# Designs tried in a protein design run: designed miniproteins, single chains. Part 42

Each design is a single chain, and the fold is of that chain. pLDDT is the mean over its residues in the fold that is shown.

## One batch from the design tools (miniprotein)

Design m1440
Fold by ESMFold2-Fast:
Structure m1440 (fold): chain A 100 residues (1-100)
Amino acid sequence: SMMEEVVERIAKERGLSEEEREKLRKKIEEEKKEWEEILKDKEKKEELIKQGREELEKSESEEELKKLAEEMIELIEKGEDFEKLLEVAMEGHLLLRKLL
């Protein structure tokens, strides 16, 4: 699954223990649950999109990071599943590692 790939990649990069991998897996599962709840609530979803777009307008981040953030907002607007959101977030994490 995408979650397991994300956990394995981060664990390998950071040299995480088996206990730390379990904690990371639990955090990602909790975040998935929160995202699914937000995406089901039209008002919360619209507020999240508005906040994300306002932050992008104020952001001084690298153009590539802004493009990924905009792609994430578009996926949220389209109601794409959490697995697609994780995929874009992982690309953002890898990009941050190269730029920072």
Scores: mean pLDDT 70

Design m1441
Fold by ESMFold2-Fast:
Structure m1441 (fold): chain A 79 residues (1-79)
Amino acid sequence: TPEQLRKTADLFEQASKYAEQGDSEKAIQLAQEAAKTSPYPEGAQAVRDQVTRLLQQGDYETAARMLRQVSLHYRRKAE
């Protein structure tokens, strides 16, 4: 589970970077991969859905911030 948590954190962090650059397609793909990798699929899917809505509305900054916070949460759980 620590390895899955770290992998999920890394994927959400990568998604955040693409969201910051306005690359919605890549950000959504990485968030989807994170949701599939996560040991907490319900929570991770909810994050993916919220991020998708924000990106579709052009709110790249909020989407990126949310993805960074979720990445940090998974990284701390892996400790």
Scores: mean pLDDT 85

Design m1442
Fold by ESMFold2-Fast:
Structure m1442 (fold): chain A 85 residues (1-85)
Amino acid sequence: MPVVKMIEFPEKKSILLEAEDDEAGYLVMEALKEIQKKYPDVKVIPLSVNGRKVLVKYKNISIDELRKMIEEELAKRGVKVERIE
């Protein structure tokens, strides 16, 4: 089962996603594309050339709503989310 680490930065209105492998990284990008179709204010910023680290910035939604949408879209793709505080 692919695993993605999720780190929330409420102060910066952002969530960092770190994929454990390239397969998980690909599935993260597909999930985020679906979210952006409904919420164009959600910005996806690649932080690494391998696509494993992505910063998701948001407006007009809460961090809880964004987290739930990310978890739902990743769950549809068989990806487990590991939350890191």
Scores: mean pLDDT 83

Design m1443
Fold by ESMFold2-Fast:
Structure m1443 (fold): chain A 57 residues (1-57)
Amino acid sequence: MAASLPGPGRGGPEDSAEAIAERNAAFAAEQGAYGQQVEARDPLTGTSAVVTAEPAP
């Protein structure tokens, strides 16, 4: 198990800016904040992703 050392960084789906933005957008939608734009940045690549909070169809 390589997770014993906190220094090397992360490795997995939560590293993705898209995954983080989707999670935050879903949370905002649950609170009724529809139309909110949620931006997240991938700490590894610096890539940003934006997801709009929308109600489930």
Scores: mean pLDDT 62

Design m1444
Fold by ESMFold2-Fast:
Structure m1444 (fold): chain A 57 residues (1-57)
Amino acid sequence: DKTVLQTLLEDLKSKVPSEHHQDLDNEFSLLTSNPDTLPTAIYLALIGFQEDIRAKT
């Protein structure tokens, strides 16, 4: 469900500085552009990307 993934994206954006919001938006767009990608794979990739941002901060 894309609505659930969009809600997750907004939640992740609220937890990182605004300067990283575009990076999250870009990653979400890339992950959701492939219709063969499973929603669970998108979820795990977004969590991993958020952890990478946090590690750099």
Scores: mean pLDDT 73

Design m1445
Fold by ESMFold2-Fast:
Structure m1445 (fold): chain A 87 residues (1-87)
Amino acid sequence: SEERQKKALEKRLELFKELLAESDGVSEATTKGLEELVRAAEEALETGDLKGFVERVKEIVKEIAENGTDETTQRFAVPLYEYLESA
């Protein structure tokens, strides 16, 4: 349901913000992707466009997986995959 998806996104947004705060020293591409993810999540919660957000998350996960080479990048990718499974 939309309400369930919204609640799941709210929990994941808190985690995404924590991961972004810990992103010091990761690749610039990973940091930018996470910043875009946080903005997209906040916009989706405000507008209710959860479907558009899910599509954006898939793109970000792909970029992190292809361009990430560090342990922090791997920790970011795992929560994103979990979110995709729950959405």
Scores: mean pLDDT 68

Design m1446
Fold by ESMFold2-Fast:
Formats: sequence, structure tokens, C-alpha cells
Structure m1446 (fold): chain A 92 residues (1-92)
Amino acid sequence: SPLRDKILDAIGELVSSSPELQVLFGIMQVQAAMKKLPKSAVEILADYILKVVEGKMSVDEAVQKLIDLLEIPKKYHAALRRLVSETVARVK
């Protein structure tokens, strides 16, 4: 999907530009692998962001589902909300 590719590019740009988001993304990758999830962390993140962009889910709902699914530590909840919100803003 062209929109999905745009979301993946925006995630990559945001993560590459922020040391805090790099740490968060590393945690997400480890959690997805340890839980043996059928999709990678970036694919899961992109799927939830796509639902937000399509109006099927709020940013807060997507962030909460990602926190629960990937067991994101409370310290990184604000960084995750920033990553989701800024990706949505870039692809809107």
C-alpha cells in the first residue's frame, strides 16, 4: 500500500532523528521478538498508525494497544505517543 509505505518512511525518519525514539524502537523490537509475534515491531506500529490515519482508531487508543501488546515501560509511554502522533501528522 502506498500509504503504508509512507507511514514506514515517516517512522524511519523520526526514529533516525531521535536518540529517545531509537531506544524505544529497540525495546519494541526485542518485545515483539521475545513474544514471538507474527509481525515485526515496525509492521505492528505501522498497522496501528494506518488505523488512526483511516479514522478507525484514535491516537490514544493506538498508543494504549501498543503499550499493552509490547509491554512498553511507563518511562517510554510519552515517547511512544510522540512517535505515533508525529507519524500521523506527517502522513495526513
Scores: mean pLDDT 89

Design m1447
Fold by ESMFold2-Fast:
Structure m1447 (fold): chain A 65 residues (1-65)
Amino acid sequence: KKAEFLKKAAEEAEQRAKDVEDTYNSLAQAHPEKADEYITKAQRLVEGYKKAAENLKKAADEVEK
């Protein structure tokens, strides 16, 4: 059960990363003059969520051992 919870949390973190990336990419396409700013902000947020997802997946694997 705990491993399942951690796996679901990792999936949610990956979903949040995708949502952030999609939102900021749309903004960058609509406003090319601010694209660098939007891409930089999105990259930092996406990196954070992806790292969290990796840590959660690793924790789930360790719990199932």
Scores: mean pLDDT 80

Design m1448
Fold by ESMFold2-Fast:
Structure m1448 (fold): chain A 67 residues (1-67)
Amino acid sequence: GSGPEEAGRGAREAMLAAGASEERAERVYKAVSQAPTAEEAERAGAGAYLGTASGDERFLERQIARG
């Protein structure tokens, strides 16, 4: 069903609204939307969020390197 994909989209939008990077938000979206159940989606989202916490740092480093 579309439940996990909708949950992933909501999580992505919430993270972007909170100021998270697009890369970080996309990682959470992929993890949540690919989960087969709501429980797995919550677990996968938490793991992706923690695993990509430094994604914002890498994005900022790229911006600094270019400017």
Scores: mean pLDDT 64

Design m1449
Fold by ESMFold2-Fast:
Structure m1449 (fold): chain A 94 residues (1-94)
Amino acid sequence: MEKIVEDVKKALEKEGFKVEVLSVEEIKVGDNTILVITAKVTTPEGKTGTVTIRIVIKDGKIIDAGVSDPKNELSEEDLKKINEVLEELKKKDQ
């Protein structure tokens, strides 16, 4: 659990983002665990937004991941970069 949150934070920081984890919610649905991470993210350009990162875990593996920006504080390009980082983390678990 903690490791996946740290892996997400480190992966985003490697791409020049700053990440402050505000909350982590764990939801168990059948064999799946859903992590809902609320984070304050600062882009390499200095733009700040509060995002929700959803990670679906099965058998300790990431099977789905995505980001949403409910307040539209970040650009589509910024969200695409975050989703690319999440996709790479998913690929490492496959």
Scores: mean pLDDT 83

Design m1450
Fold by ESMFold2-Fast:
Structure m1450 (fold): chain A 98 residues (1-98)
Amino acid sequence: ETEKLYELLKKEIEEIEEAVKNNTISDLFKEKDERYEKGELTELEALIFGIAAELYLGKKNNRLEETTKRLIELLKEIGAPEELIKAVEKVTEDLLKE
């Protein structure tokens, strides 16, 4: 379960990184929003995309540890599954290595 969420987070981060590189980040956000509004994106998938975006920005701005602590606190407040929290921790460890 944690591995599946970890893979989804990694995929979303890579998608964001590529969109930033290609200057299509605004298009990516609009596409995700449209899919969510149409019911093509689940609430969990939308949440994972949001987490991925925050982690990407945290890494880019050299605030990854601070961003991860804030995200974990927010996830606990909204009652997110423990598996998702563990996936966020695992992704953060990988991002800190590069």
Scores: mean pLDDT 83

Design m1451
Fold by ESMFold2-Fast:
Structure m1451 (fold): chain A 61 residues (1-61)
Amino acid sequence: SAQDLLDSLRRLGADLAADPALTPAQKAAFFEAVVREEKARHPEHAELLDALAAEFRRQLA
């Protein structure tokens, strides 16, 4: 479901944000790559996925 996808990506984002080995730029690039792949699989969820990516970018600031 859309909710399961969003929950999975939020968990990934939290794990990336907590990783001390990665720079903020590397965290953003990785998350954006995953979101891009998911948008290709689920174009119907594009707006939700873009909102989640924006949320993650704000979290890194």
Scores: mean pLDDT 85

Design m1452
Fold by ESMFold2-Fast:
Structure m1452 (fold): chain A 98 residues (1-98)
Amino acid sequence: MREEVERLKEEAEKLEKEAYELEKEFLENSNPEQQKELAEGLKAIEAKFQPKKEELSARVEAGATEDDLELMKEAFELRIEEYKAAIKYLKEELEKLK
């Protein structure tokens, strides 16, 4: 379990960097209207994952600690799925610019 949590954390960090680089590429090749549309799309993706984030946050507030490996696993799996969704959206929006 702990090794799995560490692996998921590393994957989440890698995907976060990829999403950041794709967003930077889009911003370099887009106009303000396209940038606003991208921001709205990314916000919609965040909104889709918000209920699960609130559930995890409530469990932390109820006394769950960073040592709760199952909670940490769910948190990183959620981050991975959110970043994968963002990366897919960013790639699709970049293709529209090409």
Scores: mean pLDDT 82

Design m1453
Fold by ESMFold2-Fast:
Structure m1453 (fold): chain A 118 residues (1-118)
Amino acid sequence: MKLGKALIEKLEDGKYRLSIHVEGEAPEERIFETEEEALEAARELGVDLILVKKEKDGKTIYVSEEGNEIEESKLLEISEIAAKGTEEALEEALKLLEELDPKTAEWLRKQIELAKKK
């Protein structure tokens, strides 16, 4: 099974973009009229991670399939930690993600394992 990620975001025109990232494949984008249509398409693809980008109280958040809300600022902080590339930094990033959303942390763990095999 290939590791996949889907991101759904609302565009300025009110439509929804589904961005699909699958290991070893070119990124794909699809446009839908509704969030539900984009979610249905992402579920049909059987990707490992689906996140919905939303605005809440003037903040950008990402909502997982489990309904966990993750602030974009927190995801950026975790990404900066992971970007250090040390084993200690990667474990810190994974621990922080596990506390926010276990499925997102598992996806990152699989990404790290795949990178080590190359």
Scores: mean pLDDT 77

Design m1454
Fold by ESMFold2-Fast:
Structure m1454 (fold): chain A 82 residues (1-82)
Amino acid sequence: SKKKLEEALKEAEKVLPPDVAKELKITVDQLLSAETVEEQIGAILRIIGILFDLQLKSPDDKEGQAAIQKVLDAGLDLLREG
């Protein structure tokens, strides 16, 4: 699952605006280094916030939105796997 999350992040970095890509990378790095469930949930909620912000600022950026959604899905899968 960590590999799937890392791959989703790399694909997202290719299509996202630089500032959004940087924030997403920091948040995914926090999720991957999280030692507690609370930290994992916090990182997931931040990914949701990044997606919401992109939807508001760039509603026509469907490729970027889909890329963040893939990162979110991979992060949620990581939580389910333990």
Scores: mean pLDDT 85

Design m1455
Fold by ESMFold2-Fast:
Structure m1455 (fold): chain A 120 residues (1-120)
Amino acid sequence: SEVEEKMKRAKELAEEAMKATLAGDWDTALQKISQIGQIARDLLVEAGVDENEALKISNELALLLEEALQAVRDKASKEELNAIFEKMKEIASRPEAAGAREQLLALIEYFRELALKALE
């Protein structure tokens, strides 16, 4: 399905963003986060979320993904990193995101696992 293809691409981009972050290639990491944000927006719009609300939610999630990568780069604590992902889960759990909530939460959890592994 189109949703499954987008989920697969977002996970691939998450891995690429983490790899770029660990390599010190911050510009590439931010480009990958931007592409993940576009996929999140598309998933929200396809789920029937208003386009302006989808843009707002996807931008908020992209900013928190950037903060998570900065936390990995800065060798932040597991507690600090988990706090960023909890904020992302709160955004994905808003009533406005209900149609894409399962997909967004799955992507957030995938990114969280990558980030926690990078701190080891």
Scores: mean pLDDT 90

Design m1456
Fold by ESMFold2-Fast:
Structure m1456 (fold): chain A 78 residues (1-78)
Amino acid sequence: SVAEEARRLIESEATDEELVEQMEKNVELARKFAETAKEEERKKAAEQWEKELEILREAGAPEEALKLAEEAIEILKK
């Protein structure tokens, strides 16, 4: 998952730039998923992203990465 990848990067001492780049990639994947997924599938994905966003926030992910995760959640909830 998106946040699992970002969390692993934080745990591996990745730079803020690397975390943001990975999050941008994952947001584009979420956008493509939203184009074809059913409403219920999008809702479940958004709920999972919200849970993972809180984990990333607690882990000290950079604000830019957190904002990207919030954008993905908004896309999935539409």
Scores: mean pLDDT 76

Design m1457
Fold by ESMFold2-Fast:
Order: C-alpha cells, then structure tokens, then sequence
Structure m1457 (fold): chain A 93 residues (1-93)
C-alpha cells in the first residue's frame, strides 16, 4: 500500500508542483490544501503509515507537522498553519 502510494507520488511530483504554482496565483485555499496534503503524504510515507484518515485526525497531524518544522523550516510551518486555519474556516458552518 505505502510502496504504491510512494511510487505514484514520485511519478506525479512535477505535476503537483505545477498545480501548486497555478493555484498560488488563482486560489490560495486550494494552494494550501494541496501543499498540506503533499506534506502529510510525505510524512506518512516516511513513517510507513496509511494516509487514509478522518478530517479531525488530518488537522491534528498538520498541527504536529507545523510544530515539528517551526525551527527547521519556518516558512513551511507557516504554510501548514495557514492551511489548517483555512480548512477550519471552510468547515465551520
């Protein structure tokens, strides 16, 4: 399962980068969602875990990643925090 996901990610990496560039100019929310999903997927591949989780678990993992990257990659951490806030705003009714 994880090996197949890793293979598909590697094959589609350039396409994901192109989508990120496109949405960064047209839709900030989608940009943050795609960026966060990519980071979460990389985290799951690294830790050999399935990326199939609930929305609540997804948000909690994004929070943990943002905290972990706060000192090593502060720009990435800020993007993760922004993605979490945008997801929460959209889910709030």
Amino acid sequence: EIEKIKEEYEKNKSAIDKELEYYSKTNKLRYYQIAANRLLLEYYIKNNKSPNISLEEYIELLKKLAEEYKETDPELSKKLEAAIEEIKKKEAE
Scores: mean pLDDT 67

Design m1458
Fold by ESMFold2-Fast:
Structure m1458 (fold): chain A 93 residues (1-93)
Amino acid sequence: MIEPRPREEIEADLEPVRETLEKLAKEEGLKELSEKLKEALDEIAELIANGGSEEELEEALKRLKEALYNIFLERAKKEKDEEAIKHIEEVMK
């Protein structure tokens, strides 16, 4: 069982990530992906604040990881970085 943490403490830890997402949301073509990543972060914060199960947290982390890789992949495609695209696809499997 995950120990409940205050939402404010969780958000303080996530602040640098939130700032990065705000910048990504302003980039052309990344708004929808940034919103999905934000939703995944909100879900993780909610699970930790409410003392969710380890299994629920693992599922939420999986969704966060998928959203993050999709952002990296979209940026690599926009920049036509074929090497980065291959690396991201290999990591995602």
Scores: mean pLDDT 73

Design m1459
Fold by ESMFold2-Fast:
Structure m1459 (fold): chain A 78 residues (1-78)
Amino acid sequence: VTLRARVTLKDAEKAEEVAKQIAEVLKNTPGMKSYEVRLAGDKKTILVLAEFESEEAAKAALEKIKKIEGVESIEYEL
């Protein structure tokens, strides 16, 4: 299952910190196969591409990402 997500940040100055937290969530999610986390040029948007063994694993990661301080909104496709 492939997760494609666009994470919008409340503050551009926290973008690298939030990106690291997203990567940690993905690394610690059971059933995660591979991931890529990219900071967009505006430093306000983080792009996430991740592959999971199941939709449940992808949704578990997504719920944790939504709870990260500094995340304003998240748009995703599974």
Scores: mean pLDDT 83

Design m1460
Fold by ESMFold2-Fast:
Structure m1460 (fold): chain A 76 residues (1-76)
Amino acid sequence: SAKLAQTIAELERLRATVERQRAEGRLSPEVADEVLARLDAMIARARAGILPSSQEVAAVVGMVLRGVGDWVDREL
């Protein structure tokens, strides 16, 4: 569905942002690994047709924002 395709694209963009923040030293490896594991699980479920909840997405975004201390300038 269009909703699933959009959600997968948004989650993959967030994943790329997390990897970049880790590479730039703005996010600790421990926090980055945890966030990436959660995003990979959400992407896998979305590919199986299961949309993540807004609360689940907010929790992952919150982890990134706390780790970096900056607003994540990505469309989620």
Scores: mean pLDDT 79

Design m1461
Fold by ESMFold2-Fast:
Structure m1461 (fold): chain A 64 residues (1-64)
Amino acid sequence: SGEEYIRGLRALADRALAMGHTETAEYIQKLLEEAERAHRAGDEESVQKLYREAVEKYAKAVEE
């Protein structure tokens, strides 16, 4: 569900910040804000797309 993706987005942002990837965490926080707006509008397709973007950004940051 969209709510689960939003929780996932927050978890990714918090984890990135805890690992010292501040710019990545800030970027994911922006995606989280967009996802919250999309979820409120019933646009679950955009929520899923934003979650995918965040996962990709997080993976790239921690990949080394």
Scores: mean pLDDT 86

Design m1462
Fold by ESMFold2-Fast:
Structure m1462 (fold): chain A 77 residues (1-77)
Amino acid sequence: LKPFVVKPEELEKLKAEYKALAAELEKDPDNKEAQERAAYLVLYAFFGLSREEVRELLEKPDEEQLAWIEELQKQWQ
């Protein structure tokens, strides 16, 4: 698995956006828009998946979604 697929310049921007979203989620954990954006950002940065590809993944059976979440957790540990 490729840990990051974006250039260092883009990675710094993505980190800044992620930190802002994390702070927003601390204030309102039920903010679905922020949750969706954070998930897409992580999948884009680590796997190079587009927002559309992330949506396709989320449309898959729960078993496949759980497998992807498990892989992401292993990469983030």
Scores: mean pLDDT 63

Design m1463
Fold by ESMFold2-Fast:
Structure m1463 (fold): chain A 62 residues (1-62)
Amino acid sequence: LLEALKKAKKAILIEIGDETALILLDENGNILEAKLLPMSVEEAKKLVEKYSENLEEIEVIE
Protein backbone atom coordinates (compact mmCIF):
# COMPACT_ATOMS: atom_id res chain seq x y z
CA LEU A 1 0.00 0.00 0.00
CA LEU A 2 2.68 2.60 0.98
CA GLU A 3 4.65 1.94 -2.24
CA ALA A 4 1.47 2.37 -4.33
CA LEU A 5 0.60 5.58 -2.42
CA LYS A 6 4.03 7.06 -3.27
CA LYS A 7 3.63 6.28 -7.02
CA ALA A 8 -0.08 7.07 -7.49
CA LYS A 9 -1.21 10.01 -9.65
CA LYS A 10 -4.91 9.60 -8.81
CA ALA A 11 -6.78 8.24 -5.78
CA ILE A 12 -10.45 7.23 -5.81
CA LEU A 13 -12.20 6.91 -2.43
CA ILE A 14 -15.61 5.19 -2.32
CA GLU A 15 -17.73 5.28 0.86
CA ILE A 16 -19.02 1.79 1.77
CA GLY A 17 -20.89 2.15 5.06
CA ASP A 18 -18.25 2.57 7.79
CA GLU A 19 -15.44 1.56 5.39
CA THR A 20 -13.70 3.13 2.38
CA ALA A 21 -12.63 1.46 -0.85
CA LEU A 22 -9.34 2.95 -2.06
CA ILE A 23 -8.27 2.69 -5.71
CA LEU A 24 -4.83 4.05 -6.63
CA LEU A 25 -4.08 4.77 -10.31
CA ASP A 26 -0.90 5.62 -12.22
CA GLU A 27 -0.57 8.35 -14.90
CA ASN A 28 -2.05 6.01 -17.56
CA GLY A 29 -5.05 4.95 -15.45
CA ASN A 30 -3.66 1.52 -14.52
CA ILE A 31 -4.62 0.22 -11.07
CA LEU A 32 -1.61 0.20 -8.71
CA GLU A 33 -3.65 -0.92 -5.68
CA ALA A 34 -7.30 -1.56 -4.76
CA LYS A 35 -8.01 -1.99 -1.04
CA LEU A 36 -10.90 -1.84 1.41
CA LEU A 37 -9.87 0.31 4.40
CA PRO A 38 -11.63 -0.10 7.80
CA MET A 39 -11.96 3.68 8.21
CA SER A 40 -14.12 6.64 7.19
CA VAL A 41 -13.65 8.50 3.89
CA GLU A 42 -12.29 11.49 5.86
CA GLU A 43 -9.65 9.29 7.58
CA ALA A 44 -8.75 7.56 4.29
CA LYS A 45 -8.33 10.94 2.55
CA LYS A 46 -5.93 12.10 5.31
CA LEU A 47 -3.93 8.86 4.96
CA VAL A 48 -3.69 9.33 1.16
CA GLU A 49 -2.64 13.00 1.52
CA LYS A 50 -0.02 12.13 4.18
CA TYR A 51 1.74 9.31 2.27
CA SER A 52 1.30 10.37 -1.39
CA GLU A 53 4.26 12.07 -3.13
CA ASN A 54 3.06 12.33 -6.78
CA LEU A 55 -0.72 12.68 -6.35
CA GLU A 56 -2.53 15.01 -8.81
CA GLU A 57 -6.18 14.18 -8.07
CA ILE A 58 -8.38 12.78 -5.30
CA GLU A 59 -11.92 11.76 -6.28
CA VAL A 60 -14.47 11.03 -3.52
CA ILE A 61 -17.61 8.98 -4.24
CA GLU A 62 -20.24 8.94 -1.44
Scores: mean pLDDT 82

Design m1464
Fold by ESMFold2-Fast:
Structure m1464 (fold): chain A 68 residues (1-68)
Amino acid sequence: MVLPPFDVDQVLQNAIAALEAAKDEAEFEVLKRLLIHELRKAGEDTSAIEATTSKEETIARLRELLAK
């Protein structure tokens, strides 16, 4: 299987910025869903992100994934 030209690190960085800018839980939920959808389309494992329940936890998890 050939991976598309997809920069996971850039997607995660953009998601962190968008989540930090989210004003309420509804915006957070929409952004988290969009991130999971994009990562799933790219064939990435989203289980670690799906396990988070708050905006702060999700941002922290994404930062950990960037650090590897």
Scores: mean pLDDT 77

Design m1465
Fold by ESMFold2-Fast:
Structure m1465 (fold): chain A 89 residues (1-89)
Amino acid sequence: MLEKEIEVAQELAKSRGMSDKDIQEVIDILKSEEEVRKKAIKEGMLALIDLAFAKRKGIKIDEKKLKELQRKADIGLILLEARIETELR
């Protein structure tokens, strides 16, 4: 189960052009306790909401904060998508 989820996550992350470091972080999170995985997904979804809200309102986000939010959103999305994809197969 976990092995297949890691494989799917690696494929998804590579297809989206994530760096080797970020791909390794996704793998490390998947190998961690369920609580760590849930937290990463939650933080990623919250980051995605913050990015969507700022875009809709035309709010300028600080460049460092923007990069942090985008990274968290990308990681969380990959983790969530890999879980869904693995459950459907």
Scores: mean pLDDT 81

Design m1466
Fold by ESMFold2-Fast:
Structure m1466 (fold): chain A 66 residues (1-66)
Amino acid sequence: SEETRKKREESDKLLAEEKATGKSLLSKETLEVARSVGRTLRAIGDAIDRGLATGEAPPPVALQEA
């Protein structure tokens, strides 16, 4: 597959440049932190919604981020 080979070569070149600078790795770490925070906020919202619907208190771990 010529298209597949071409894309692999381009990706390998970009990865080599990113490794040389290290900047891309820091950006990925920042994105992972942002995703983690987003998941926690959604979990808190879901726990509160369930608590309000059933009359149960949200779990303490969910409230810690509120």
Scores: mean pLDDT 64

Design m1467
Fold by ESMFold2-Fast:
Structure m1467 (fold): chain A 103 residues (1-103)
Amino acid sequence: LKERIIELYKEARKNGLTGGEITVGADAASRAYFDENGNLITTVSADPALERGLLRGLVLRLLNYKLTAEGASLAEQMAAHDAAVARLAGASIAELRALAEEL
């Protein structure tokens, strides 16, 4: 999934498109957390609050892309996003990194 997201971002940027995807609470830097080979980049670990915030945004974006790929309705995507926001509010950096790697 993350490799496909990386390719979609490359393609969108090449064509001057700023993604018309249903994305909520996602960090614009979500791609910066995955290099061109799909490896997770950890460049913000000096500030745990910032890293946690960016990782939450990445997880929410990856979840939204997964649900969109699975054909979920807008209502289903919104409900899943709201549930994820509540669940991830107290998540540790380790939990968020594990979730991002799984998606």
Scores: mean pLDDT 61

Design m1468
Fold by ESMFold2-Fast:
Order: structure tokens, then C-alpha cells, then sequence
Structure m1468 (fold): chain A 80 residues (1-80)
């Protein structure tokens, strides 16, 4: 359902945000892809969502910049 899809997307962004906050430096694209693999391993229910995002980022630097920006915005909003 749309509600379940939205909940999974929000959960994925939140989990990526938590992993980003453990880093001392901004991640490279390759490091970010590894974080996606870790989220998938820890949350198998998100596997399809992670795989879709992984494919987009792997094929496009613009997709990486966009997704990374979404996660950074989530972190910024949570600190307010």
C-alpha cells in the first residue's frame, strides 16, 4: 500500500541518517553504497527499496547527490 511504501521510505532515510551521524567525515559514493548494503542486511524488509536506490546511485552521480542531500536534510530537521 502507499502508506506502507511511505513508511519504508521514511525508515530507510532515518536509518541512513543514523549511519551518517556515526561518520567523522562525509562519505564517498562507494562508502554510501556500503551503508545501503548494511541497512539491507539489518532490515531485510527494506531490501527492495535499498536495491532500487543502490541501482540509481551506482548509475548516476546526480542520483547519489540527490539521495545524500535528502538524508542530510533529514538530519538537519531532526536537530531543530
Amino acid sequence: SAEEDNAKSLKLVGLLAEKLETLSKPPSKEEFLKMLEEVKKENPELAEAVDAVYKEISSSDEAFDYVYGVVLHHIEVQKL
Scores: mean pLDDT 83

Design m1469
Fold by ESMFold2-Fast:
Structure m1469 (fold): chain A 76 residues (1-76)
Amino acid sequence: SDATKQKAIEDVKERLRKELPWLSEEEIEKIAEEIVDVAAGVAKVLGFDLDSSVFKGLVDLFLDGEIIQLKGEHKR
């Protein structure tokens, strides 16, 4: 549901603010929307609902990967 996607976006934004405090709110919003949208698309292709553990796992996977990448870039 749209409400489930919006909650996932807000949860991702909270994690990004905590882990990547140098990012602007505009960057955080864009990254969160992209992560949740990609995860929702992958879950749908695999035949899973947005209320599934698969969708949550995909959001967590993509979010963790993005945090690792952006932390690495900031340390350069």
Scores: mean pLDDT 86

Design m1470
Fold by ESMFold2-Fast:
Structure m1470 (fold): chain A 96 residues (1-96)
Amino acid sequence: SMREEELRKRALEILEELGLPKTEELIESLAHAIEIGREFHEHLERVRRLAEEIVELLEKKGVKLSEEERKKLIDVLEARYPTEEELRKLKEEIEK
């Protein structure tokens, strides 16, 4: 897989930069950690998009927000509702 090759290459670059041994165990462990981090980043992006959609929905319902208030509300939503499922349920409740 091209993705597996990219993860291994990135792991090797990091091990080289840190002066750590390029053992198979360290390469695999670090590649796995990079993949988890990427999946977590993708999850955070989906959560942020849902939070933005909730803010847009509130604005359509007559809530007037400045750009700074909008950003603060997104940050609060991400902190209070850290999963896609919780944010989707909140969005559905606001749409009613």
Scores: mean pLDDT 77

Design m1471
Fold by ESMFold2-Fast:
Structure m1471 (fold): chain A 59 residues (1-59)
Amino acid sequence: GVEDELQKTKEQRVAIARDFINSLTLSQPYKQALIQSVEASTECTVSDIIFRRCPISTP
């Protein structure tokens, strides 16, 4: 249903953000902290992280 499609889109955005964070040359603790922050923030997209418009910042 529409609810399933919305949930899928949200999960895809989180997955893209995780892949982006994992592609960074950061230590594992930093990557884990950023991933947890992305999971907590349902409003943050990969673009928001790249442009630093999200409260989540890259160390």
Scores: mean pLDDT 62

Design m1472
Fold by ESMFold2-Fast:
Structure m1472 (fold): chain A 76 residues (1-76)
Amino acid sequence: MEELKERVYEAALEAGLPEGSAKSVALDVTKAVYEGKDYKEAAKKSTQQLVDAGVISKETGEKAVEAVTKAAEEAL
């Protein structure tokens, strides 16, 4: 679980998310995996909230979803 959270966090940072936002996305994705929920939808929802709030651009959000879902898939 800690390895999953760290890998997702690193992927989010590399995609261009601010540190606080990357931690939030990593927690949401890790929680979804832990609860047996769709972690790809969790990643999309978490990043879309950041786009809607004006924290990141739509393009950065799309890159973050791809990077985060790939990192989660490789960690599982």
Scores: mean pLDDT 82

Design m1473
Fold by ESMFold2-Fast:
Structure m1473 (fold): chain A 74 residues (1-74)
Amino acid sequence: DEEEREKLELKAAEDLFKNRDKLLQQVKDAADKFAKASGTPEAKKIADQLVKLAQQHLDQLLKKAEEFLKEKEE
C-alpha cells in the first residue's frame, strides 16, 4: 500500500518535470486568450502576473520534485 503510493508519487514528479515547458505554455496561452478576450489593460496585467507567478511556482515545485527524485535515486 505505502510502497505503491511512493511509486505513484515518484512517477507523478517525473511527469511534472518532463512536462514543465508544456504546462507553462498552456498557462501562457490561456492567459493570453483571456487578456485578448477582455481587451482591457487590467486583464493584461492580471494575465502577465499569472504567467509570472505560475513560472515562479512551477520552477519552485520542479526544484522540489528534482530533490525528491535525487533522494530516491540513491
Scores: mean pLDDT 74

Design m1474
Fold by ESMFold2-Fast:
Parts: sequence; structure tokens; C-alpha cells
Structure m1474 (fold): chain A 79 residues (1-79)
Amino acid sequence: SASLKERAEEVRRRIRELKAEIKELLKQGKISPMQASILNFRLIATETEVDLAVKRNDEKMLELAERRIADLEEEIRSI
């Protein structure tokens, strides 16, 4: 099983990929600047939750962050 730290690094990797995908969607005109801003804010919130989960050794908080990033991936990749 992956350690809490390894799981956190995987969520951070996924956040970086989604930031790049949002930038590309904005460049292609598939989303508005406001939509891009909202999506990026949600990614920043998720990153903050991951950092806090690692600091507190809170597996439940990390699991919620993993679910949140999965939902964001589905939403962004459906555009």
C-alpha cells in the first residue's frame, strides 16, 4: 500500500496536470477566463487540503482530497 506521503505526491502530480489542461482549454477558447479562475481556485483549495492532511497525518482528509481531485478530473475532461 502507498504511504500517505506517496498518495499526497500523486494528488499534487494530478493537480499540476489539471492546471496545464485548464491553461490549454483557455487557450483553445473552450472555457472562459472566469471558468478557468474558478477551476484553478478549486485546485488551490485541494492542494491546501493535501498539505494540511500531510502535516496532520490525517488519512481521512487525504481521502477527501483524492475524491475531490477525481471529481475535478472528470469535470475538466468532460469539456
Scores: mean pLDDT 90

